# Designed miniproteins, single chains: the designs that were tried, part 112

Each design is a single chain, and the fold is of that chain. pLDDT is the mean over its residues in the fold that is shown.

## One batch from the design tools (miniprotein)

Design m3889
Fold by ESMFold2-Fast:
Structure m3889 (fold): chain A 75 residues (1-75)
Amino acid sequence: PVAPLDEAQQLLRETEAELAKLRAELKANGQDTDENVIAETIKLLEERIERLRRDGAPPEVIRTLEEALEELRRL
């Protein structure tokens, strides 16, 4: 039996999976420029943070994603 991930680790892995799917979709559509990947990643993270906040996700998950979002906005 596989040990279950804690809630924070599970939510972060789900976010990573959504980001991987987004990158694959952008590449398939020929829209995988650096500028477009950054812009679409920012939008996905903003939407994900809002959803997680509404669902009562652990504050550490929200903070981790907000820090990643701020770093991307500086690029």
Scores: mean pLDDT 78

Design m3890
Fold by ESMFold2-Fast:
Structure m3890 (fold): chain A 83 residues (1-83)
Amino acid sequence: EFDEEKLDELIDQLRADVEKLKSEIPNIKNPEIQKRVQELIDNAEKALDKARAAPTLEEKREYLSQARLDIGEAYNLILIDKK
């Protein structure tokens, strides 16, 4: 239960990261990067929804890992676009 509360808190933190990424989308110059970032955000949101609904800690961790990877890739792509 305590570990589930920590994972749920991480879901909320990652949702905040997704909102920040969404705010950056209009500033992306490369249309292919913009499309990929949108795709990664959509995937991350779905993974966070699945993490929230997951019945076990192992499943929550798996979906959170998927969301974190997608969010991390989106951040990296935005940084590449800005250079």
Scores: mean pLDDT 84

Design m3891
Fold by ESMFold2-Fast:
Structure m3891 (fold): chain A 85 residues (1-85)
Amino acid sequence: MPLVQKTATLDRVLSVGLHLELYVARGTVQASNGQTTVTQHPAELLHVDEERGVRHYGFRVDGQATIPSDQTLTATVEVGSRELP
């Protein structure tokens, strides 16, 4: 099965202090001005809805990284085929 990209607009931004150990994809966060605020974030699978094939992801941010909260952000996540039945 092919790799799948998912895109979502971020309504809330986590700036510091999240560290989740579970990684199933990677993502990039980009501000509304077209600039990448962080070059890469590992994405963590939070929940799977098997019947609808919907997966909910979070991003880990290191303790020194911040993401602007006053701009529209878009997150794109790549998901491995083995993790997307």
Scores: mean pLDDT 41

Design m3892
Fold by ESMFold2-Fast:
Structure m3892 (fold): chain A 74 residues (1-74)
Amino acid sequence: GGEDAIRAGEGGKKAGELGIKTGSAAMGATGRYGGQVGIELGKKSGDEKGIEAGEEGKRMGDEGYRVGRAKQGI
């Protein structure tokens, strides 16, 4: 149910935060995908909290990916 969507979103957030902290594009990408999974599961279950958690995970994953990519270019 909605708990799976929240879990996926929170997992994406943690991976994204790790990507930001370590400069890992791979961790950022993992966070992006976890966030997307949270959004899709939240939509299927009609769980607004799951969708919100997924959106946050995707945002953190996108930032981690950006930081990781920039570090490779420097």
Scores: mean pLDDT 80

Design m3893
Fold by ESMFold2-Fast:
Structure m3893 (fold): chain A 100 residues (1-100)
Amino acid sequence: MKELEEALERLKEALDLAKEANAPQSLIDSLERAIRLVEEVLRNPTDKEKLLRALMEIGASHLAVAVLRLVGVLPEDVADEIMERLSYVSEVIQKLLDEV
């Protein structure tokens, strides 16, 4: 599924941005878990439980980035780029959930 492959690429870009910005390990770990969950979903895109787990982890990462932006730990430009990528991934997963 092309959109899901693009979502995985966006997640990997978000992880690279977080690493380059020396983001806290907790955010790096959250993004790595999200990547693994989306890779699992790519193998079975109709598994509603895995889709929900992926959506929850992406949501947790998004909230973490928003908090780190608010407290000035993560530069606003970098945080905004990561959040934009995470929002795209969330939209793709939500659309798949609507079809299951």
Scores: mean pLDDT 87

Design m3894
Fold by ESMFold2-Fast:
Structure m3894 (fold): chain A 72 residues (1-72)
Amino acid sequence: SKEEIKKKINEKMKEYRKVSAELQDARDALKAAQKAGAPPEVIAEIQSRIADLETERDKLRKELKKLINEYK
């Protein structure tokens, strides 16, 4: 049981790091697009991607908190 929970924590941590990196890349892309004067539709698309990634990261954070509490 605890070993299974530990494996789930490790996999969720891996997913969390991946989503966090993608979120950073998307934020950097937004700054670059804004500086370059990209069309509003391009800015909106990047902002939508950032919102989706933030939602996924928050979901993973909640799942991790639950798993860590179960591991105790």
Scores: mean pLDDT 89

Design m3895
Fold by ESMFold2-Fast:
Structure m3895 (fold): chain A 62 residues (1-62)
Amino acid sequence: MALAAQYQAAVRALVAEHSTRIVDEEEGVTSWQLGPEAVEKLLAADDYLAAGDYEAAIAVLE
């Protein structure tokens, strides 16, 4: 399997685990927010992707 597909799966898992549903009951608006730790991991993984290191990018997301 391509490492890119594994990276995408890891990103989806991280987002699902670290997303918080925020509901504004007065406005009837629902939004999703990533926790700061998940954002930091995604930024680190993006740096590894820029270097072409998919294995390190996936490892950071775990």
Scores: mean pLDDT 73

Design m3896
Fold by ESMFold2-Fast:
Structure m3896 (fold): chain A 94 residues (1-94)
Amino acid sequence: SMEEERNKVLQEMAKELAKLMSKLPEEVQKKVERVVLGMLTRLSEAKTVEEVEAVFEEAKAKLEEILKDYPEIREEMIKVLEETKERLVEIFKK
């Protein structure tokens, strides 16, 4: 059930990010949503730890630019991404 564990982690990340996004203006929410959806697609196809890490680093860079005027939400979203990355890396090392 590595696939089930991975899907559960990704669903929990999406839920936490959606909660944080609800605090942002609609236009900013749309930009963040595009990054998150792209990240979820790439993570569903990832086969290696290096691919997982690359997806998160790219997503973090995009979110830092999009959320530059929203430092509190930016810090919380980046924290969710870092915690999720650590959990996924542990699953992929099995």
Scores: mean pLDDT 86

Design m3897
Fold by ESMFold2-Fast:
Structure m3897 (fold): chain A 56 residues (1-56)
Amino acid sequence: MEELARRRAELSARYNRRVAELDEQEKTMTPEEKQALYDRFGQEAARELARLAAEE
């Protein structure tokens, strides 16, 4: 169980870094560009979380 918890923490840390980078980018983005990137990150995160859930 500790191993799965660690993997989840690592995934969350990686995703949070991507979100932070997106937040910096969105300061100079158009609303359309921002929405498209949020959609991409949301789909990517959902896929990774689903994969971890299947392993757990």
Scores: mean pLDDT 72

Design m3898
Fold by ESMFold2-Fast:
Structure m3898 (fold): chain A 92 residues (1-92)
Amino acid sequence: SQQERIDLYAEVLAALARRAGFSEEEAERLKEIYRRLALKELNGQEYEPQDLEDIAFLEEAAERMAPVVEALRAAWDPSLSAREWAERVIAE
């Protein structure tokens, strides 16, 4: 389901944040922010002022995670589905 995909991607985001040197608390916060915003977008809801602040925080986090994302992209295994690769990223 779309809900399960959002939950899976939120876990991937937390795993990427931890690899990029974020604290566990920061990684969990990023996961919660992403999940909340993704659900708003899925439901066609308009952004509130707090959402814009959270988007900026996610953008800054994405810049810090960029080297980790590039390394994972270079190591991508084409024999795995996107879901299987996501689960592997979470497990490491």
Scores: mean pLDDT 80

Design m3899
Fold by ESMFold2-Fast:
Structure m3899 (fold): chain A 87 residues (1-87)
Amino acid sequence: SFIDSLNIDDYSKKQLEKIKKDLESKGSGTLDGPNTGVLLHTDEIALHFDAEVTVTAFGRTVTLTGEDARAGRFAPPELARVDFRKR
């Protein structure tokens, strides 16, 4: 998304790289941090797993499958309404 390309991009890229390696090695991984909600707005993660991914963001934990991510059921509306411009 546009937001990911502005200020969240470095954190999002590092999280994606880390989760990708975990998924390749273990078949599961965890995404965490205030920027996780924006990262999940891309289908890039959904293309990389047929495994469960635990997402912790804004004090909330959700377990997702690749099927949930592909269907766009990966981010509750609360995650989408957070200000991602904190530096």
Scores: mean pLDDT 42

Design m3900
Fold by ESMFold2-Fast:
Structure m3900 (fold): chain A 77 residues (1-77)
Amino acid sequence: VHALITVEASSEEAARKAEETLKNAPGLLSAKIEREGNVLTAEVTFESEEALRAAVEAIKNLPGVKDVKVAVVGEAA
């Protein structure tokens, strides 16, 4: 599963913790992560939608995370 994840945090430390949480997520196959201050943007590939949802929920539960946006990338048939 391919997705774009955007995390908005209250601090740079919270954004860094979100990055570490994402990198250690079970079922993560690849990630391209960019952080600009309090904002984290990541292009990710997970082995399943369940793994992606678990990672997103873990990030949402971090102190200082204000918002998490997820866009699943799919090809139009």
Scores: mean pLDDT 80

Design m3901
Fold by ESMFold2-Fast:
Structure m3901 (fold): chain A 76 residues (1-76)
Amino acid sequence: TIDDQVVQQISDMLDIPQSTARQLLNSVRRGDAQRVYDIMRGIARKNNVQSRIDTLSPQQVLNDMRRAIQAIRQDI
């Protein structure tokens, strides 16, 4: 499905498990800004770039992820 392709692209781009990418996609769809933020912060922490996430609000991170997912879908 297109969703499986989106999950694969997110997984590859962020170097995370497909299960984590699917949780991220589902959280974005629900508009759960806090959960999206928490997942992205965890990813940023592992890559030693947490300071970039700490300057953003949960709503900004959600909106950034919505735009990224839309771009991925258009390129599929």
Scores: mean pLDDT 83

Design m3902
Fold by ESMFold2-Fast:
Structure m3902 (fold): chain A 95 residues (1-95)
Amino acid sequence: SAAATQKQQELLQQLIAGKISLQEFLIKVLEAQKEQAEKAGDEELKKKLDEAIEKLKAGDIIGAQKILNGDMSADEKEIEEEIKKGLEQIAEMSK
């Protein structure tokens, strides 16, 4: 999680500096989590994150949230909850 946390902090700095949008920030956070899952050999989490990224890029926030609500380990659930909160914030801003 340390590498993912570092990437998330770098992306957060870019968001605060106005270099990326909130939607782009969340997509990049999900991409970083997918890369971590791939390096860990977690094919199920990698596939789930890839599907969520595709839905988010298509503007299907509800579809992305539904994919992320699947069965995951306790540690994966914590990451999922943080991503879900970010997606909910984007959905609220889009209203």
Scores: mean pLDDT 67

Design m3903
Fold by ESMFold2-Fast:
Structure m3903 (fold): chain A 71 residues (1-71)
Amino acid sequence: MSAAELARRVKEATGASEEIARRGLRDAAQASGVAVPEDASAEEAAKALLSRTSPENALAGAIAFTKARGG
């Protein structure tokens, strides 16, 4: 799974805006122990997350954090 594909799938699964998906992906990456800049794009955060975990775990975690932000 590419970083762009992960970011796209998170948006499709959650219905979140680009900004909410970006924050959710950043939260997931930080929870996995990766430092991500505040201004990182959704794709940059997705790339950071994929560097530390499987694509399946990355997608599940990113969806969970994005849903938490979308309320």
Scores: mean pLDDT 84

Design m3904
Fold by ESMFold2-Fast:
Structure m3904 (fold): chain A 64 residues (1-64)
Amino acid sequence: DEAIKKKMLERVKKASKESGTRSDKESEELFQLTLLSSKLILEGKSQAEIDAARAALREEIKAS
């Protein structure tokens, strides 16, 4: 359980950093997505729930 949470958190952080080649707006979006994912991981949410929440936030940012 602990190892899985740590692995998921590292994956999220790495994905956000790797996307640093994107525009400033997209970089800020990815930082917000990383913070959301970290919070949900700490709350014990599943990877599927985290992915769904990330998708929803991304759509909100695009719509605004």
Scores: mean pLDDT 70

Design m3905
Fold by ESMFold2-Fast:
Structure m3905 (fold): chain A 98 residues (1-98)
Amino acid sequence: MEFKENAKKYIDEAKKYAEELMKLDPQAGRELLAAIDEVKRAFEESPEEGIEKATDAAVLGARYARRFAEQSPEAAEVARKMVDALVKAIKYLRELKK
């Protein structure tokens, strides 16, 4: 189903940005990768659990983007892109709940 495939695509995109962030800040990247791995596990169990864990990961990513804003604009940008991908994944996961 297209909605499930799109949700997975954006979760994979978020993982890619977390991997890029690991190159810029290894601790933040590892924490966000762990959060995204939880999103992948939860999504395979249910769309509702996927939404919950994706929301948690987006909140964590937004917190890191805020921390990086002045000191590492590149890391802040990557963290924001990761959050944007998670928000898109949540949109498709919500369609699966209907």
Scores: mean pLDDT 84

Design m3906
Fold by ESMFold2-Fast:
Structure m3906 (fold): chain A 87 residues (1-87)
Amino acid sequence: MSAEEEFLKLVGETAKKFAEIWEKIKATGDKEKLKKAAELNEEFVAKGQEIADKLLATDDEAEKKALVEEFREKAEEFLKKMESLLE
């Protein structure tokens, strides 16, 4: 799989996990948790876009691999923060 294909796969997998956690947060009815979840998502989307832009700008395979791994780490951190809102 290319670095670009692996990146898109990670984006899709993260989106699925986010949707599951988001539905659980909505079920709590806690407006402050929903607000914090939306803020975390906005920050993560912005970071994902930075990584995507860098990935498109480079032809170095080692740099592409490093960017995909950076995205994986940021995605895991994001999902952990989201899940922490559920206690």
Scores: mean pLDDT 85

Design m3907
Fold by ESMFold2-Fast:
Structure m3907 (fold): chain A 56 residues (1-56)
Amino acid sequence: MTTVEDLLGKDGELLKPVEEKYNVRIIATDDKIIFLPFPGADVEAAEKELKEILAK
């Protein structure tokens, strides 16, 4: 069982693939999630992906 990997509770290791795929930087804190867009970033797609992870 690898559910732990889906929770983003690993100092952001799971965020790297999303960051690279959508050209954003994601900072997840206990209070909120911050998206920092790079040139050509698809923030909406990154937000959708993260919401799907949180909905598990």
Scores: mean pLDDT 65

Design m3908
Fold by ESMFold2-Fast:
Structure m3908 (fold): chain A 73 residues (1-73)
Amino acid sequence: AEEGYQLLKDFLDRVKKKIEERVKEAIDEAKKNGWSETELEQRLDEIAEEVAKEFNIPVEDARKMAREAYEKL
């Protein structure tokens, strides 16, 4: 239904915004502390798992969103 589509869109927008905020923080922290690419990737996976748990979405979807956020920042 169109109503259900709008609710899903608003929900996904909130999830995406939370992931983008946390990815930005992780990049900032990596720069500040001299993290390797491997350490940053591990942090992005942790963020994805935490957001997936918070919003009750598949962790794989959250990982994809985190990677997309990282690529556009």
Scores: mean pLDDT 80

Design m3909
Fold by ESMFold2-Fast:
Structure m3909 (fold): chain A 91 residues (1-91)
Amino acid sequence: KEELIEELEKLLEEIKELYKELVELAKKMPVELILYAIGVVLRAIGILIDAEKLLEEAKKSDDEEEIKKYIEKLKEYKEELEEDIEEMKKL
């Protein structure tokens, strides 16, 4: 159970690092893509807020199956941020 929380904490740290990279890329976007960049950053903020909330909920939960679903959700969020970063790098 504590190992599952540790995995979530690790994933949240990775998500935070990806968020930082995404924000730095967004700052470098040309004016023509500013609305796109804003949209991507807002979505990333939403992911970060939800990921933090899921970790907090996992720490309160006594259901390992539920915590595993939160881990799956954070892995999906990490993948989404990585995809957004790769798309921004291509621009």
Scores: mean pLDDT 85

Design m3910
Fold by ESMFold2-Fast:
Structure m3910 (fold): chain A 109 residues (1-109)
Amino acid sequence: AMEDLRAAAGSPLARLVYLLIEASKDPDAEIEFETPAAPLRAGDEVTIKVKGVTEEDYERLKAGLEALGFKIIDEKKEGNKYTITAEAPARAVGAADDGPVKIKIELEK
């Protein structure tokens, strides 16, 4: 996670992962990425799973996503499991064909 963030510090995805770590106050938080391809293409969905988060972390993450220009398109809360689906900031190229890259974040308490 930390070395991956350092390697991709300029990407919105790396910034998002950094926010997840900061929100949890646990630099060793278990973060799992599931991507269909690298590099990401328009229309691709990235799934990020984080364990050991609180309801406060969930709300902070949601606010952070919006601050980074992500559009939250779905939000689900089920007991100790919180799911946010957001669209990455729109790109001029590719948006007409497949749409923006989607990020699905699954948070577990």
Scores: mean pLDDT 59

Design m3911
Fold by ESMFold2-Fast:
Structure m3911 (fold): chain A 82 residues (1-82)
Amino acid sequence: SLQAVADRAIQTLDDDQALLLKEYDLSPAAQAQLQAIVSDAKARIQALVANGGSVTDILQLAVETGRRIQALLEQQEAEKAE
């Protein structure tokens, strides 16, 4: 079901956030940005389920969220290398 796909996607976001916060030495600003990215993505997934979205919509949102997290990690790495 669409709800099962959404629940799995939300669980993956929670697991990824917990892993990054545990394993990476993120700045307070990067931690806040990660929390905002994950919170925004979870809200958008729930809105897709409520408003007749598709599995494809959830998958596209997951790809976009992954890109945003990658950009955040690359920014943090660049700041620490300076």
Scores: mean pLDDT 85

Design m3912
Fold by ESMFold2-Fast:
Structure m3912 (fold): chain A 86 residues (1-86)
Amino acid sequence: MSVLEKLEKAIEEGEKAMEEVSKLPLPEEVKEEVLELLRKGIEELEKLKEEAKKNPEKAEELFEEAHKFLGERIAKIGELVEEAEK
């Protein structure tokens, strides 16, 4: 897949994660915080996708940046969910 296709797939997976989180039996405040983090993550992925379109030669670097950003965001979401289950 092209870098643009990989970024598009990451955005789709983020949207799916939002739908899944909305169905979890979490406290309302925690659920809203997690959904806000996912929404902001999707916005950043869309920005990286547009930058990759503008600078195809940097597409691989932009994808690596997106991958790191996703990892950090997933870790934060996991922390919030684990804390809510305690």
Scores: mean pLDDT 75

Design m3913
Fold by ESMFold2-Fast:
Structure m3913 (fold): chain A 98 residues (1-98)
Amino acid sequence: AEEVIEKLREIKEKAEEMAKKMEEKGESKENVELLREAARLIEEAIEAVEKGKLDEAIELLRKAHETIAKVKGSVEKEADELIEKIKEAIREIALLKS
């Protein structure tokens, strides 16, 4: 559980850093809002894991995946990298249910 929580925190921090850099440069407001929404969903997923609500955590991470998938333009490659890390976290949480 600890390793999954640390991984989720890293994904959240990366999404927040991407949003902050885009906002400071006056780049896409839509992408900034999507990345911040994804970070919020990941924070809720962390809380769900800490409370042992593993199914809820998986659903929150699926929503974060869908949200990040809407990000377009110059940051799309970095967004895809976040999606792959979210998929890994979902698999690790699913194993904790066994």
Scores: mean pLDDT 84

Design m3914
Fold by ESMFold2-Fast:
Structure m3914 (fold): chain A 69 residues (1-69)
Amino acid sequence: MKKEEVEKKITLYDSRSKKEVTVTIKLTYEDGEFKYEVKSEIPEIAEIYKKAIDEGIKLGMTIEDFKEA
């Protein structure tokens, strides 16, 4: 069965470290299951995005919603 994937790279300015940081988010939807990986140079930012993704999934967001977000 076909696997759907979304990869997003988000560049943010982190006022705490006074530098730009990149967050890489990879979402995979396969056989009714969501899987994701979030990578950032700053672990706290990665955790924020993980929580946001978990909440979105609980609220019924689909892989297509994440592609357009």
Scores: mean pLDDT 74

Design m3915
Fold by ESMFold2-Fast:
Order: C-alpha cells, then structure tokens, then sequence
Structure m3915 (fold): chain A 73 residues (1-73)
C-alpha cells in the first residue's frame, strides 16, 4: 500500500509504536466507539506534534501510521 504518512525520526517511530501497543492492550476493555475515538486522538496527536508528516494530514489514519512504522524498520 502507498503510505502517505512518514515518521519524522526513529524516536518518533518508537513513541508511535509504544502508544499504539498500549492502546491495543487496552482495546479488549473498550467499546468499538471508544477504541476508534482513542485511535483517532492518538493519530491526531502524532500529526499535531509533527511526529507523523503527510501532504494530506487530515486524511491520515491508523493504517497509515502503522505503514510508516513498518517502513521505518
């Protein structure tokens, strides 16, 4: 898949990965709506802090962040 998002640094990749992993651990106790809201808030925070960059930041979703982390391996 083409990934419109990029991670700004290796430290940004590690922070994004750690935060996604923490949410995955919490996801079993969250409703589907709460899970989506938490992931949206996480992606928005990463983009707002400049840890994830994209020509179309408003279109960045979790799948794009995951793709950027995978590419940063």
Amino acid sequence: LPTPARLSSPAAAEEARARIEALEKESASLSPQERLERYRALVDDLVRRGLVTSPTPEKVGLVHVLGAIEAAE
Scores: mean pLDDT 74

Design m3916
Fold by ESMFold2-Fast:
Structure m3916 (fold): chain A 56 residues (1-56)
Amino acid sequence: MTPEQVAEVALSLLKTLGIEADREEVLKVAQRYLDEGLDGTTAANRAAREVLERKR
């Protein structure tokens, strides 16, 4: 998956939880997890979780 695709998945997960997040913030977090060698699905889940925790 591209970083953009991972960010879109993470944004979709956040939307199901009623959270509106900045796309650029989610993209940066997703890129970081991909750079760490995580697969796209794991990167998307971790990016969504990190952004959700920032909103609490």
Scores: mean pLDDT 81

Design m3917
Fold by ESMFold2-Fast:
Structure m3917 (fold): chain A 60 residues (1-60)
Amino acid sequence: MVSFVSPLTGETFTGENGEEVLTKMLRHEAEFLGIEVPEDASREEILLLVQEAIVEELNR
């Protein structure tokens, strides 16, 4: 089992491998940023949505 802490929110996520944990973390971070993510969205789709939101927030 693998555990990571979100650098954005400080929330802890656990899973069987890094990909599972990363997907859970990205979905949580997307929700925190106010992004609506489909439940069946791929890790790549979630990552793109999160990256866009972060870039917008960083640039204001």
Scores: mean pLDDT 74

Design m3918
Fold by ESMFold2-Fast:
Structure m3918 (fold): chain A 81 residues (1-81)
Amino acid sequence: AATEAAVRQVAAVLRVVGTKIDYELGEITPEQAAADLRDALADLRRVQAETGVDVSKQLEIIARIAEELGLTDVAAEARAA
């Protein structure tokens, strides 16, 4: 349970970093990048709901990456509680 929650949190952040790299390389569209980041947000919120772990730090990492990519709507969604 605790180890699984930790692995899922790390996996979500690593997926987001991969999305950032793909977007910076021009391999994916802004719409696809936004969708991938939203999927990671949903996964982290699901982990919090299922396990009770605080994912606030991981959500803030995703928010900052979204801001760096110009995806301001996604950044706002990550910070929306």
Scores: mean pLDDT 82

Design m3919
Fold by ESMFold2-Fast:
Structure m3919 (fold): chain A 82 residues (1-82)
Amino acid sequence: PKKVYRVFTVEYVDEQGRRVRLHIVVGAPTREELEENLERIKEKLREAGFEILGEEEVSEEEAREIVRQQQPVLVALLSHLE
């Protein structure tokens, strides 16, 4: 079955007081698993000081393009929030 993907646009304040925006891509093998993971991820993002500005469902091709354009550290950050 086709995997499902969601992208969050988030903002945080760095050590220098700068506002930084980035995209966090979340993927799951099923929509049910994605929705369960989204709740936990939103809680962890807010606990970590991130403001969630937007949330959008994307295709696998769009998800791959977003990941390709972002540094690997941004993808790794999501794994640490699990």
Scores: mean pLDDT 70

Design m3920
Fold by ESMFold2-Fast:
Structure m3920 (fold): chain A 82 residues (1-82)
Amino acid sequence: EELRRQQEEFAREGEESIRLVEEGEKDGKTTASAQAAAAIRFIGLAIESKDERLQELAIRGALYIARGDIEGARRIIEEVRR
């Protein structure tokens, strides 16, 4: 069950990162700053993950966030839970 634990942890951290981007935009923070922070968090997930699939998903999530495609990042989180 280590892989399942890593998947749930990844999904939770990813969801929190997206939530912080959305809330940051709502309270007047710079969108670019919030997106950069979230992208860095996804890169951290890739570095800490021991599963190749989770590493790939984390990198794709970071790229989506860096491009401002929040819905793309959400799809990555959905893929992690599948």
Scores: mean pLDDT 73

Design m3921
Fold by ESMFold2-Fast:
Structure m3921 (fold): chain A 73 residues (1-73)
Amino acid sequence: MSVSVSVHYNEAKDEYTVVLTVLDDNDRLVDVLYASFKDRDEAEKLTEELRRLVDEGKVDEAKRLLEEAKKKT
């Protein structure tokens, strides 16, 4: 299993999208979670926290944090 976190700016919507991608041991897409923010600092802060959790092996906590952020937007 591999997990990656990325942030993308959507110029057409003026939004920052934070993406968490989960692949299985065969590099197949298992899950993709995302949340979009108007505020760049909010998106960058979430991205940094998600990367920290993933680096610590806390993938379930990272997924939960992103879902909570998505509910607030």
Scores: mean pLDDT 79

Design m3922
Fold by ESMFold2-Fast:
Structure m3922 (fold): chain A 87 residues (1-87)
Amino acid sequence: MVLSQQQQAILDQIRALLSRLSRDQIFQVGNYVISLHPADQQARLRAQMAMYADASRDVLVDFVVGIAQSLTVAQLQQVQAYVRSLL
């Protein structure tokens, strides 16, 4: 799937901001991103995130950015604002 330049720019900013958060805060952002996905996908994404319960911070960042790739520009802006609120 081809991401727009705007989506890619926001995702790059989200990744940079996530690198400044604690592991627990990255997990909170992951749950927030999942809440923006369609309801029928949320249970699967939560189950996937549970498999990373003991994962390193970098692995959690990669997971959160990965699941955020399917979000709209408006939803990505909401995620970016949420991450900034944790800093």
Scores: mean pLDDT 83

Design m3923
Fold by ESMFold2-Fast:
Structure m3923 (fold): chain A 62 residues (1-62)
Amino acid sequence: MDERAAALIDRLLAQGLSPAEIVAELRKEGFSREQIVDAALHLARAGVISSETAVDIVAAAR
């Protein structure tokens, strides 16, 4: 898992960005779909984000 991707997801969610906006920002920074998906699922398993938010990020990344 890329710790930088996970940290960015958490920060952008705290700023009120939507899952689609978060995925767009991560893609601009050069993160792959696989890195974005893995980071979102890791954050959900750790209880940092909701499972619903993780599913929305995964859907937006594909």
Scores: mean pLDDT 83

Design m3924
Fold by ESMFold2-Fast:
Structure m3924 (fold): chain A 71 residues (1-71)
Amino acid sequence: MKLSQAEKEELLGRAAARLKAEKGVTTFSPKELADFLGISVEELAALAEGKLQPDEERLLALREKAGLPLP
């Protein structure tokens, strides 16, 4: 599966919103977001920059953590 720019922005934006809601915070560090998603800070940066293309299983896990609807 290829993440478009829009899908990437939605995934990361929803993950950030979910993290804020679950922790009751308005801000977070990159490390906290990466830990919430179950990835490394380096993987988070690569994903945000479009340098990392996750496989289907990893993408579905990331979508679930972000609170995006799954089939």
Scores: mean pLDDT 74

